# Designed miniproteins, single chains, continued (3): the designs that were tried, part 38

Each design is a single chain, and the fold is of that chain. pLDDT is the mean over its residues in the fold that is shown.

## One batch from the design tools (miniprotein)

Design m9296
Fold by ESMFold2-Fast:
Structure m9296 (fold): chain A 98 residues (1-98)
Amino acid sequence: MEEELERLKKRIEEAKKNGNDQVAIADAYFELADVYFKRGEYEKAVPLYEKALEIYRKVLGPDHPRVARVLRHLADVYEKMGKKVEADGYRRLAERLE
């Protein structure tokens, strides 16, 4: 898992610097966030999910299935952090897109 985290971080940094495919950058942020989420490192997962969400909304549009997926994961991570209001908000947004 540590090797996967370091590879994903490096891939994101290189892609951002080189002006690479925005969806690929968002996918890498989402994958990195998912690894942190699975490790219980919720505070590290949140900003990475938010970066993926920002890029997916901008490139694919706000109603895209990938946007809904990120919103569900944000709901799950906020729930794990005990932030029920934020979790409920993201869950409702995701449900409206599905």
Scores: mean pLDDT 82

Design m9297
Fold by ESMFold2-Fast:
Structure m9297 (fold): chain A 87 residues (1-87)
Amino acid sequence: AEEQAEEIKRLAENIAETMRKLGLSDEEVERRVREFYNALLEAAGLPVKEDPTDEDILEAAKRLSPREMAVITTAGALRAVGDALDA
């Protein structure tokens, strides 16, 4: 669970870096990363938040199987990058 939470955060950092390289503002990058985290929280049956914490991500990782986490994480990453490209 902790290892998976770290992997999720690492992926979110990679998404954010990609969006910054595409010329998005830090504000827009933060918004899209929050949407990504909230998608994971919703899939885990947790309430969505304006500012998801590391503890929220860890709790989501505990509730989802590794396979479920991989599918949701991949879909969320693709959506975040897609939205960035349309910006």
Scores: mean pLDDT 74

Design m9298
Fold by ESMFold2-Fast:
Structure m9298 (fold): chain A 61 residues (1-61)
Amino acid sequence: SELEKKRKEIEEELKKRMENAQRFADIVAQDVSPEAGQRALEGMQKIAEEDYKEKLEKAES
């Protein structure tokens, strides 16, 4: 169904966003500080999770 297809796309997008967030946070941790990397990771994860929830709600509407 179209809903199942959209859900899988949204889940896959979340996975890729989490992987990208981790890679970016690792770079920040090396270039700036471990604390900056941790904050970057937490911020990006929060944004990705909020975006995931919005997209999921719209797909189910």
Scores: mean pLDDT 83

Design m9299
Fold by ESMFold2-Fast:
Structure m9299 (fold): chain A 82 residues (1-82)
Amino acid sequence: ELEKKIEELLKEIEEIVEEAKRLYEEGKITREELLEVEELYGLALMARGIAKITGDLEYAVKTLEELVKEMKELLEKIKEKI
């Protein structure tokens, strides 16, 4: 079920965003680093919106999978500086 996969990927993305927000609140990362994570989250929400309008769920899944990977890699690089 592609709709379920989209929601699972969005949940993963939200967990990454919450971790980045926590690190920022603790003073461990910069505002610029937080904004990079939040920018990718905006793209994820846009992809979900487009999928709901167009019905192209396969494209949305692929886009969200790439965003999850990119966001995890970004967060890992940010954490390396801590």
Scores: mean pLDDT 85

Design m9300
Fold by ESMFold2-Fast:
Structure m9300 (fold): chain A 55 residues (1-55)
Amino acid sequence: MDEEELAKEAGKLMVEGKTEEAQELLLKYGQETGDAEKAQELSQKALAYANELLK
C-alpha cells in the first residue's frame, strides 16, 4: 500500500468511527519505515480525507 492509499484507508476508518484501527495502521507504517514524522504527516492527510468524505 502506498502512502496515498494508506492515508485514504485511515481516513475511511476514521469516518467509520474506527479511530483505533486507523491509528494502528499509521503506527505500523511508522514502525516499518522508522519515520515518526512521516507517520504524523499521513495522520494529517487521513484526517483531511475523512473531512472530504464527510462533505
Scores: mean pLDDT 76

Design m9301
Fold by ESMFold2-Fast:
Structure m9301 (fold): chain A 67 residues (1-67)
Amino acid sequence: MQTRIEQAVGRVASLVPPTARPVAAEAVERYLRGEMTLEEMRRRLAEAGLSPEQVERVARVVEEAKA
């Protein structure tokens, strides 16, 4: 599980601005650990300044990592 989380966080980091990377990494890790819903993750990413398209790209990456 940890290796998959690290890979997902790494892929997400390339999809988001450097200023949003800490928030994105925390939200993605919490979602993959089952500590946060996908909807809550999307909300946090949007609040961090990501566009709807960027939020959906992140969501796709983490869903692929969880499957």
Scores: mean pLDDT 80

Design m9302
Fold by ESMFold2-Fast:
Structure m9302 (fold): chain A 99 residues (1-99)
Amino acid sequence: MKKVKARKEIDDSIEKKAEKAGALVRIAGLTVKEIGEKGIVKVYGYDKETGEETLIKEVELEKSDTDEEIEEKAKEVEKAVLATGKEQKVIVEVEIYIK
């Protein structure tokens, strides 16, 4: 399978970081449904002082996922981001596996 990677840095209010990270999960889930076999979304907190990336949440997206299951995964990511605190950037890495 071919793997497509995308990486996005989000530096905004904590609420906007959560909203944008959740939106990327929804986009990835729809992409997997249309052209993919599965996807992995990894969400990292970035410490601006140390440059350290810490994995906050990982979700797997499957071609068989319902719209409800994609929304639940997006909401899990949003909740994880809201828990990280306001001083961190969020980095979202999306990997989509295409046949």
Scores: mean pLDDT 82

Design m9303
Fold by ESMFold2-Fast:
Structure m9303 (fold): chain A 102 residues (1-102)
Amino acid sequence: MEERVEEFEANLEENLATVDPSQEPKIIETLESLLEHYEKEGDKLGEAAILFQLGLLYEKQGKLEEALEYYERALKLYKEVLPEDHPLVLYAEKKIEELKKK
C-alpha cells in the first residue's frame, strides 16, 4: 500500500508538471466534477484525493491561498479515514506547512 501511494504521488506531480497552462482550467473543471461525484457517493478518500489535486494545481498557478484551502480540506478528510502517520496525511501536512511559511 505505501509503495503504491508513493508511486501515485510521484506520478501525480510528474503529470501536473507536464500540464499546459492553457488546459489547467479544463482539468480543474474535470476535478470539480469528480469532487461532486465522490461527495455524492460518500467516498471521503476519493473526495480528499481530488481536493489535494486541486491544491496542487492552484499552487502551480501561484494561487497559494486557494491551494492552502484545498490542502486543509483534503487533510481534514484524510484524517477522518486514514491514520495520522499515513503517507497521504503526512504529504498534505507538509504542503500546508510549506505554504504557511511563504
Scores: mean pLDDT 74

Design m9304
Fold by ESMFold2-Fast:
Structure m9304 (fold): chain A 100 residues (1-100)
Amino acid sequence: SKEEVEELYERLLDLSQEAKDLLLNKAPIEEIIKTLDELLETAKKLFEVGSEEERERAIEILEDLINFLKNKSKDFSEEEKKKLEEKIKELEKLIKEMKE
């Protein structure tokens, strides 16, 4: 359980960094969305099995990623921005549910 939580946390950090790198390199939107979907699944699992401290650290990672997404999405087309906005809303909803 503790080992599984640590692996999920490391995966969340890795996926967050991968998403940021893909955004910086203006990678195909489909690749960015795929990485964000994997990140959302990882975050949901971590929220289910993590302690309060681990959930708080995960929320911080997600909030940092949301800010990065909002700042970098401006460099994308209007259609791509809509797809990124949908993922941002999913991330924000997950954070809100965990804070309640």
Scores: mean pLDDT 86

Design m9305
Fold by ESMFold2-Fast:
Structure m9305 (fold): chain A 65 residues (1-65)
Amino acid sequence: SPEEEARRGQEGVRRGFDYVGAKGKSVTLSVNEGNQVQAETGREAQRQGRRLRAKGVNFTLSLSA
């Protein structure tokens, strides 16, 4: 559910990525080396975040204001 995905995103903040829990239409995933990935939903962002986290890459998940 969107609520659970937002909570997992916040758990990821504590573990090395910044994900604001407001689930909107578009989400941007930023990687420290200047890479950036956009995800339409928090679900996509969460998956991409988990993949990058597994690789040990620092990144930020953010929602468009």
Scores: mean pLDDT 49

Design m9306
Fold by ESMFold2-Fast:
Formats: C-alpha cells, sequence, structure tokens
Structure m9306 (fold): chain A 62 residues (1-62)
C-alpha cells in the first residue's frame, strides 16, 4: 500500500541491514532493553494477546 509513515522508518532500518540492530535501535528509542524486546516478541508469536499486554507493561515501566 505504501504507507508514508512506515516508509520514514525504512531508511534507518535499511542502513543497518540487520534485524538485530534495528531491534536494538527500537528498544533504545522506547527506553527498554533489547533483550526484553526480543522476549516480548517471542511471547507475542506464541500468544499475541499476552505479548501485547507484556509490551505495554514494559513501556509503562520506563
Amino acid sequence: DGNERVAKLLPEADKVSSRQAVEDLLARALGISPATLRRIRRVFEEDPERGRALYLEELERV
């Protein structure tokens, strides 16, 4: 569809050419640790509702 908001995030992600580096940047921007972000993602893949709740809880903690 070409959402312009998403497109503005792509250049930074493309520059690092690493999913782990992108996740690290995102975690730093959100004020959470990369390890916590990856843990939340694993839970989200197993149970989206539980993962979403965990993600919101961590955001409120920082």
Scores: mean pLDDT 63

Design m9307
Fold by ESMFold2-Fast:
Structure m9307 (fold): chain A 71 residues (1-71)
Amino acid sequence: GEAGEDARRAAEAARRAGTGAAASVAGHQKMLSTKDNPEGAAAGKEGAAAGAAGDWEAGYRHSLRSAQFGE
């Protein structure tokens, strides 16, 4: 691969990581909603929306946030 292709692949991986984290948090938010955890539910919805928008940077930031949310 070329440097440009490598940069694009990194951005794509970051987007996918954000989307995956958002989906994972959405699953957890459903369980947490049953236990009355509105903060977790709100964070999951925000992450899912950012991932769906295709913003790789926002997706990556939400991926990091969802790792902290797991606590």
Scores: mean pLDDT 54

Design m9308
Fold by ESMFold2-Fast:
Structure m9308 (fold): chain A 74 residues (1-74)
Amino acid sequence: MELEASEEEVLELQKEMQKGAEEAKANETPTEELVEEYAKKIKELLEKSFEDKENLKEAARLQGKGEWASRALQ
């Protein structure tokens, strides 16, 4: 069930998450509002376009940004 294609896709999404976290760390100030904004955008993207690879990559990038901001606020 976890084939090479699935592994390849997971690795791409993990790269986007890491990239998002680093970019947010460099460019943004972590706030609770920013965390909520990223969470809402991720939810909207996944609900509307889960099958679209570009939207999955964008959601992964936003997820990385949100994780960084949330972690900074702990």
Scores: mean pLDDT 73

Design m9309
Fold by ESMFold2-Fast:
Structure m9309 (fold): chain A 69 residues (1-69)
Amino acid sequence: LRKDFEETAEELRAMIEKIREGEEVDVARIVGLALRMIGLSIDLGFDEEMLEETLKLIREANEALEERE
């Protein structure tokens, strides 16, 4: 549960770093990872810290994608 959330967050962070390095990434995969983190946070009883981390990573992914235009 917590491990699944952390593994999903790690995958999303890796995708964000690839975007920042100018590598091609599957945007649909990024969306899927973000949705999975939201779902896991809800399933774990609406953990506010997990939801905040999820929103932070979604914002960082969006910022990285916007910089690529």
Scores: mean pLDDT 76

Design m9310
Fold by ESMFold2-Fast:
Parts: C-alpha cells; structure tokens; sequence
Structure m9310 (fold): chain A 63 residues (1-63)
C-alpha cells in the first residue's frame, strides 16, 4: 500500500533507517501533511532536514 511503498523508497535515502521509515509510514497512515511528516523526520537523530524533506515528498507522491 502507499505507506509501505513510501517507507521502502525512503529507506534508499542516506540517513533513513527503520525508525525514520516507521515514522514516515505512520504519518502517511494518519493522514499527516508533507510538512508535518518532514518536521517529524527532521526531529529524529541522524536525519538531516534535506533528507527529511525528500522522504516527505516520497510519502506525498505515494498517496
């Protein structure tokens, strides 16, 4: 489904580990906006803002 596909694609990005993938997947399932997902990801250790924004874009496109 969209959440699983987005998480899988996002894990190809440097710095996106299992925790970040779970946060992204949950954000998609909960209907969070791209901006909200990016904010949550950027708050995680090891995820920089650029990576968080790219992962959030992947999540938005998967919907």
Amino acid sequence: DAAAEAAREATKLPGVGPQAAMVLSKGVLDGLSREQIAERLASLPGVDRETAEKAAEIAEKAR
Scores: mean pLDDT 79

Design m9311
Fold by ESMFold2-Fast:
Structure m9311 (fold): chain A 59 residues (1-59)
Amino acid sequence: SSEIQALLEEIAALLEEANRADEATREALVKEIQRKADEAGLHYQISVEDGKVVVLVSP
């Protein structure tokens, strides 16, 4: 639980960084976020729409 919580906070920080970054850096950060989510077993879908990073949680 605490490990998942720390990972979620790290993902949130990366998401904020991605939204402030240029397109190339944002693409790399989105890949890193997806990798961390996958490692944690989180059902997140991460995409970039109109230059904005969006996170969707599986129902």
Scores: mean pLDDT 73

Design m9312
Fold by ESMFold2-Fast:
Structure m9312 (fold): chain A 65 residues (1-65)
Amino acid sequence: SVEEEIRARIEELRKKAEEQIEKFTKLMSKTLSQEEVERIKEDIKKIAESTIRTRERLLLAQAAA
């Protein structure tokens, strides 16, 4: 179904976002403290999840049209 395809694409986006966040936090750990890195990581994860959720909603709305 189209809904299953959208779900699969969103899952791929989540995996890529998580990989990118890990790479970014690994780079930041060279210049920032562990506590600062974890705080930034949490903030970036929240922003990424919000963005992904919005995209999923838009794709589902477009599929329903």
Scores: mean pLDDT 82

Design m9313
Fold by ESMFold2-Fast:
Structure m9313 (fold): chain A 101 residues (1-101)
Amino acid sequence: MDEVEKKLNRVEAKVWELLFSENPTREQVVELAKEIAEVAKEFLEKYGDKLSPEMKKRIEELLKRVEEAIENPDAYSVQEILDIVRSAVLALREAYKEIKK
């Protein structure tokens, strides 16, 4: 298993953990958003040229949304940040499946 896949598996598990938590904190979702942004950047650097143009653009747009939530977390509810990071992780997982075939 490559290092990017290990990191993706870890942040995906953390997203599900917070989704099933009764009271996720803003600090927890922002910290997770930072981890996901780093995974997305590493993924695009290593595999961006192997993705379809449509998938690459989708990951880039989701990364931008995650970074906006990190820079201005008070503009978003905890649930909105959690929804953004969930969307980013699901898109990264789909992109990773595309390059593995």
Scores: mean pLDDT 84

Design m9314
Fold by ESMFold2-Fast:
Structure m9314 (fold): chain A 68 residues (1-68)
Amino acid sequence: MKARLGPVTVKEVDGKLAVEGPAKVLSVSGKTAKFEFNGQEMTAVANADGTVTVTVGDETVTVPMEAE
Protein backbone atom coordinates (compact mmCIF):
# COMPACT_ATOMS: atom_id res chain seq x y z
CA MET A 1 0.00 0.00 0.00
CA LYS A 2 1.08 3.60 -0.64
CA ALA A 3 -0.04 7.17 0.09
CA ARG A 4 0.72 9.98 -2.38
CA LEU A 5 1.62 13.33 -0.80
CA GLY A 6 2.04 15.55 -3.85
CA PRO A 7 5.53 14.75 -5.28
CA VAL A 8 6.38 12.43 -2.32
CA THR A 9 5.05 8.87 -1.91
CA VAL A 10 4.96 6.99 1.41
CA LYS A 11 4.88 3.18 1.04
CA GLU A 12 4.52 0.32 3.50
CA VAL A 13 7.14 -2.36 2.70
CA ASP A 14 7.59 -5.43 4.94
CA GLY A 15 5.78 -3.71 7.83
CA LYS A 16 7.98 -0.57 7.62
CA LEU A 17 7.46 2.82 6.01
CA ALA A 18 9.54 3.94 3.03
CA VAL A 19 9.58 7.41 1.43
CA GLU A 20 10.02 7.91 -2.33
CA GLY A 21 10.38 11.10 -4.36
CA PRO A 22 12.32 14.36 -3.95
CA ALA A 23 12.62 14.05 -0.16
CA LYS A 24 15.60 13.48 2.17
CA VAL A 25 14.85 10.56 4.50
CA LEU A 26 16.02 11.37 8.04
CA SER A 27 14.87 8.21 9.86
CA VAL A 28 12.53 5.21 9.55
CA SER A 29 11.29 3.28 12.59
CA GLY A 30 8.60 0.68 11.97
CA LYS A 31 5.39 2.55 11.13
CA THR A 32 7.01 6.03 11.43
CA ALA A 33 9.16 7.85 8.85
CA LYS A 34 10.80 11.28 9.22
CA PHE A 35 11.85 13.11 6.08
CA GLU A 36 12.69 16.60 4.84
CA PHE A 37 11.04 18.12 1.77
CA ASN A 38 11.55 21.69 0.54
CA GLY A 39 13.39 22.59 3.78
CA GLN A 40 10.56 21.33 6.03
CA GLU A 41 10.80 18.32 8.35
CA MET A 42 7.80 16.00 8.09
CA THR A 43 6.74 12.96 10.09
CA ALA A 44 4.59 10.21 8.53
CA VAL A 45 2.84 7.58 10.67
CA ALA A 46 0.98 4.59 9.21
CA ASN A 47 -2.32 4.01 11.00
CA ALA A 48 -4.02 0.63 11.49
CA ASP A 49 -7.08 1.89 9.54
CA GLY A 50 -5.14 2.09 6.24
CA THR A 51 -4.36 5.82 6.45
CA VAL A 52 -1.13 7.80 6.85
CA THR A 53 -0.94 10.85 9.13
CA VAL A 54 1.66 13.44 8.07
CA THR A 55 2.72 16.20 10.47
CA VAL A 56 4.47 19.38 9.24
CA GLY A 57 5.15 21.79 12.10
CA ASP A 58 1.76 22.35 13.75
CA GLU A 59 -0.24 21.09 10.72
CA THR A 60 -1.51 17.50 10.44
CA VAL A 61 -2.98 15.82 7.35
CA THR A 62 -4.39 12.28 7.15
CA VAL A 63 -4.53 10.60 3.71
CA PRO A 64 -5.78 7.14 2.68
CA MET A 65 -3.32 4.49 1.52
CA GLU A 66 -3.93 3.01 -1.94
CA ALA A 67 -3.44 -0.65 -2.89
CA GLU A 68 -0.99 -1.32 -5.73
Scores: mean pLDDT 76

Design m9315
Fold by ESMFold2-Fast:
Structure m9315 (fold): chain A 100 residues (1-100)
Amino acid sequence: STLETLSEEQKKALAEAQKKAKEGYEEGNELYERAKKEGSLSEEEIKLGEEGLKKVKEGLELAKKGIESGDPELIKKGGELIAEGAKYAALVAVAEELKK
């Protein structure tokens, strides 16, 4: 077939995955803001956390657009940005725990 269209079941599964990723972003952002306020983060860790959170936010927006339009390329691109951004957010969270 010349057109690959997402099924309703695939759209539902992707929407649930996007919702979970958004919830993870909100939790990660709360932890980052707390660590920043408490002064536990270095200047480099602040920069990495901000870049990571920005990428996750951009990826979530692309994934949402892809799910709504049924565009698998936008979903894939969004997922890649979320995964890349989440690595930076996770590094900041681990660094905070190691300082305890």
Scores: mean pLDDT 73

Design m9316
Fold by ESMFold2-Fast:
Structure m9316 (fold): chain A 67 residues (1-67)
Amino acid sequence: SIEEAVEFLKKELKVSEKTATNVANGLKYAIENKDEVVLKAVKHELREVLKASEEQVEKVIELVKSK
């Protein structure tokens, strides 16, 4: 769920709730609309700006895909 993705991002990446919510919503939009450009942009932000590991990126995507 978005809520689980937000809490994971706050806990693991130590980001604000606003940043976590924006990232989670961006991933949800990209996944639901099959928007590869938005998906790449959000993954880039997670890796390069928020310094997420590949495992953390995969976990956030999994949480966003869950209801």
Scores: mean pLDDT 84

Design m9317
Fold by ESMFold2-Fast:
Structure m9317 (fold): chain A 79 residues (1-79)
Amino acid sequence: MEEEALELARRIAEAVRAGDEEKAEELARQLEETLKQLDDLTRARVEVRTHALLLEAAGKPAPSEEELEELAEQIAKKL
């Protein structure tokens, strides 16, 4: 489910911000397993938003929601 995958992505970003590398790795493995159950477009949407959350956690600029949706569609079309 997309919402469950996005919740895992948010928790990974929180663990990264807290410096909890072990928890971040465990949650990342759970996210990877969840992504295997999603269709190509939904998987792409989760992956681009996960990257944006990790960029924000690192204090880097992240793409807008509109840019993330366009990127997800482009990735899904190539899969």
Scores: mean pLDDT 78

Design m9318
Fold by ESMFold2-Fast:
Structure m9318 (fold): chain A 61 residues (1-61)
Amino acid sequence: MKGTPVFAGVLGEVLERAVLEDKSLEEVAQELAGIPGASFEGALEVMVKKRDPSLEIVEPV
């Protein structure tokens, strides 16, 4: 994964939200990513993409 700093920031946000809302990391990640039922890893990937689209394959037309 090429966006380690972005990933760390997203993970930190999920951790903080989980503690504040007394929820599991997986549930918070799913909620923030907008993908209910996704794996924790899958949800984090979507969140990382939102912070830095270059981590995904994005090509201009």
Scores: mean pLDDT 67

Design m9319
Fold by ESMFold2-Fast:
Structure m9319 (fold): chain A 99 residues (1-99)
Amino acid sequence: SKIEEEIEKLLKELEKALKEKDFKKAEELFDKIMELIGELEDNDTRAKYLIKLAEVFLENGEYRRAKYLAELALSIPNLSEELRKEAEKLLKEAEKKEK
């Protein structure tokens, strides 16, 4: 969908902003991505993008944000088993690295 294409584009911009330590840009991009995820009707698709967003933050050392996003994904009702397991794995990884 057009919304999913925009999310994918913004996720790439977010990864760049985090690598450059442009935290102001990263926060603006995070807000836009979360708004677009909120427009997604399908629970599995919504969880998929929350998981992708969590992975981006995890890979860039933002463990608290990654944990928050993994918990949000797990709060979505009737998730597929695959997405539930991915979110649980991300949550566990983020918790291990959070000090």
Scores: mean pLDDT 89

Design m9320
Fold by ESMFold2-Fast:
Structure m9320 (fold): chain A 72 residues (1-72)
Amino acid sequence: EPPKNTTTTINGQIGIMITMYQQGSSHSYITQQFISMINQQQMPPQTTQSIINTMYNSGIITPSQQSSIMSS
């Protein structure tokens, strides 16, 4: 049973990434920040995959960047 905090965390992380993109941060910079947050927050694989899929579908990251995150 996923805790209520999981949904809030997913929404928060996606919001931060979208904000960085809108503020003119590069795709590479956003990708590196996201990898750092995954490592620091010890996010579950399912949560990480959901965020990656949302970012990819929103056009924030490229297929090559998605592959780079998945290999990290």
Scores: mean pLDDT 63

Design m9321
Fold by ESMFold2-Fast:
Structure m9321 (fold): chain A 74 residues (1-74)
Amino acid sequence: MPSKEELEKRALSALAAAREHIPDEALVEAWTARVEALMKELDAETDPERRREIMEEILRLVDEIEALVAAHRA
């Protein structure tokens, strides 16, 4: 599992790349809103197990975004 800081940096990079390469603005806005909501939930959560689950959800979403960005760049 990456650190919260590494995950946040990776998420920001993925969203920046999505804005540049994916023409579906509504999809990119939905991803941005979901990542922001999950990050906010993570910051508010004190239970280590729930924090881990939220981080895993963010990681899965970032992986999905990066995969679609790669497909649009190919």
Scores: mean pLDDT 82

Design m9322
Fold by ESMFold2-Fast:
Structure m9322 (fold): chain A 100 residues (1-100)
Amino acid sequence: SIQDEITELVKELEKSKTVEEVLKVAEKMIEVAEKSKDPELAAQIYLTVSQYLLRFNAPRSEILKALELTRKFAEKIKDPKLREQILKSIELLEKELEKK
């Protein structure tokens, strides 16, 4: 399933030791998000990517792109509680990015 593919990519992301490795896995995760056509899944993928890019001190432009994509797909989520939760997570990550 797509969910199983994402689970394996998240495990690969957890094994990453460098920002370069994180960026490579993130690229694969983004391809899965685009292929899925599911805004909930896409928002969760981009949020996970954003979290790891920030943690590994990736270039600010890459982090901002991932956060913008997270917001874009989050706004398409029909469940207002899930949408609000993801948007709140974006706000917290943006505040954390300002500290770096």
Scores: mean pLDDT 85

Design m9323
Fold by ESMFold2-Fast:
Parts: C-alpha cells; sequence; structure tokens
Structure m9323 (fold): chain A 83 residues (1-83)
C-alpha cells in the first residue's frame, strides 16, 4: 500500500539523519499523491546533508519502493528530474 511504502521511506529518511518533522511531512505528501512536494523536501535534505551516501541510499529506497507503489515511483521520477 502507499501508506506502507511511505512509512518505509520515512524510516529510511530518519535512519539517514532527517528530522522527524521532515520525514513525517514527506510521508504525508506521498500518501496525498503530492510527488513533486515530497521530492523537493527529499532533495533539500540530500543537499543539506552534503553526504554522497545519503543520495545513493535514498535513490535505492525510492527505486525499490517504487516497484511496488505508484506514488513512490512518481516521487522517484520527480527526484531524478531535480537532481
Amino acid sequence: STEEAAEKLAETLLALGASEEDAEEIKRYVIEGKAEEAARLIVNFVQASARPEVAAKLREALEELGKKDEQVRKVLEEFERLV
């Protein structure tokens, strides 16, 4: 489900050092089908972290979750457009 995929994405964001507020907002945008807004927050976090492993891990998570959920796939498409 989109809710389950969004939760797994939020867990990945938290593990990589995102704030609880940012992770929850990204989760909410994914569930609401707001892929562009979700992707923009993810890109902002990646740029703020300045760590190459963060971008790589998030791309991997978005690819795996996007195989099972259309809303996460749309977030991946917007993420790749922005980076």
Scores: mean pLDDT 87

Design m9324
Fold by ESMFold2-Fast:
Structure m9324 (fold): chain A 93 residues (1-93)
Amino acid sequence: DYAEIVARMRATAEKLVAEGKAEIETLKPEEAAELLKKDGASEADVKVVENLKGDITVVKVKSEEGKERHIVLARSAEELEELERNGRKVEAE
């Protein structure tokens, strides 16, 4: 269920940050939407993020090749479902 996925994603993000493999940024919805737009996210994904309320948690994952990838971390099961419905892929490991 989505609630278990949200909890696992949050735990994984915290673990990656502790290991120096990722960085967590807290952004406003408009700022997070612009960041995803720059990363080449679809207009649908950008609109979903822009319509979120409150502070958005974004995980910046660094690859060994120096490329950065940004992932919006869902705050609730309902938010994860909205992100999934608009084609957003969520990291659940």
Scores: mean pLDDT 71

Design m9325
Fold by ESMFold2-Fast:
Structure m9325 (fold): chain A 89 residues (1-89)
Amino acid sequence: SVIDEKIEEVRNSEIKSVDQAKQMMGDFILTAAKHAKEEVGISPEFEKQLGRLASSLLIELHVHKDDIEMQNLSIDKFLEEVKKLIEEQ
């Protein structure tokens, strides 16, 4: 699955700054949204839920900008929630 491959790519990435984390997550969010739209179609509810998850992640990354461990935990939680959201679509 394109999403599973992208999740693995993110998990194998070395994050050294909050700016790098934000850029990588932004790229992941765009990829996930595009994949969902092209493969299964996107409902307004799906877009709303994805936006809520993305917003929460960006806030967590900003709050924990000096805590790489918390950034990694927030990212992993986000990846699992997005995967679940796509599978429930």
Scores: mean pLDDT 75

Design m9326
Fold by ESMFold2-Fast:
Structure m9326 (fold): chain A 75 residues (1-75)
Amino acid sequence: SAARAAAALDEAMAAAYARNADAVAALVQQTLDRLGPNKEALDAAREQQRAAYLLRVKAEIDDLLRQALDELAAA
């Protein structure tokens, strides 16, 4: 059913986000260590890295949704 498919997708998205959240946190910490004492530059770099990861995850989910819709239309 569509409801079960939506629930499975939500679970997969949550898992992917959680998996990448730890990696992003580690990358942010490395960036903090590299850039040094300029807090404004550090905050900007953190937001850029987060946005980039979020966009990548979203693109993958959007592609999966498109595939699911195409299969539904073909059935």
Scores: mean pLDDT 67

Design m9327
Fold by ESMFold2-Fast:
Structure m9327 (fold): chain A 87 residues (1-87)
Amino acid sequence: SPPRVYVPAEDFEAVLAFLEELAKRVREVIEEGKKKGLSAEEILKRVEEVIQEALKEAERRFSPEVVAGLRVYLEWMLEEIRKELEE
């Protein structure tokens, strides 16, 4: 199960939109990498870079408490992607 992310009611829609946009971008990176014949390791590295850039953006937009929850959630997401790519 994905980790819980604490989000104040006023930030809920912004955080949801942030996660939906990130998920779309991650999917595009994986699809492009597969189309170009990149290794699982190369695709995972590109996904990690996208997640790190997204976390840096989140630090500018959201409270430290929300960002801490997003870090845990995105670390879980990265591990799930790693397992899928290594199968």
Scores: mean pLDDT 84

Design m9328
Fold by ESMFold2-Fast:
Structure m9328 (fold): chain A 99 residues (1-99)
Amino acid sequence: SPFMEEFRAAVGRFIAEIGALTADSPLHAEVRALLIKLAAELQEAKTLEEMYEIAKKAAEEIKRLAAKIPDEAVRARVLEAVERFMEELEEIVRRAKAS
C-alpha cells in the first residue's frame, strides 16, 4: 500500500528527529528503546489502522518520558515533534480513507 509506505517513511523521519533531539539527554537510552520497539512493531503490522494505533501508543509513551527531560528547550522541542508527527499520521490515514 502506498499509504503504508508513506506511513513508514513518516515514522522513520520521526525516529531520526527524536533520536537527535534526545541524544544528549540522560533519558537517551530509554527513548532509544521506545523508538526501537516502535520500528519493530510497525514491521509486524498488517493494516494502516494497526500502524496508527502502534504509533499513537508510542507517541504517548514518548510524551510521558519527555516530561522527565530536565532541559526545558529539549522537552518543548520533543513535544512539538510528537504533535507534528501525530498530525502527519492523521493526514495519511484521512487521505487513505478518502481513496
Scores: mean pLDDT 89

Design m9329
Fold by ESMFold2-Fast:
Structure m9329 (fold): chain A 82 residues (1-82)
Amino acid sequence: MPLTDEELDEAMRRIAAGVLLATHPHLSRAEADAIADRLMGPLSPEQQELRDKGNEAFKKGDYKTAKEYYDKLLELLLEELR
């Protein structure tokens, strides 16, 4: 069955947390989950565009493209840490 929007949001949050842990092995799982929650919350226009593109790819079943957009979104969030 195709995923609901709610299930898609949860899956994308999990993907973001997984990518963070893979690219930043010094992060705890709890820290990665907190950052993933931020991805589903308040974002800049540039970050929202990346999330929307990732969401669209995920809805189309293109999980590789969805992950690539979420990787870029995570990089922008790390830049926000100043």
Scores: mean pLDDT 69

Design m9330
Fold by ESMFold2-Fast:
Structure m9330 (fold): chain A 119 residues (1-119)
Amino acid sequence: MLEEIDKLPKMTPESMAELFRLTVEESIGPTADKYLAELEKNYDKLTEEQKELVEKFKNTKDKKIRYLILAAIYKLLYEETKDAAKYLPETALFLIAAGSPLSEESPLEEIYKEIKKLE
């Protein structure tokens, strides 16, 4: 059923953006549990707010909500550490995977509002 995938039409900015979003979503989905395992390894060092997000992630099966929770965790880590190079690219990737209109520059409160709308 994918025999014609090699004959894709010319890339437009819109089709490139959608392909990028789908590629990020597909790539990050299998690694979401790996990110959780890393957070759980350091659970006792997490803030109460971070722990609440980790518990929400464990109890959520919806892929979009899981990505939004990971975006919130990494944005919160940025706000606590100020390490933009470490945490903001991951925040951006998780927001893209979630199909969110938000960016890594968006306030943490806006990410929380998106999670609440879906739960």
Scores: mean pLDDT 70

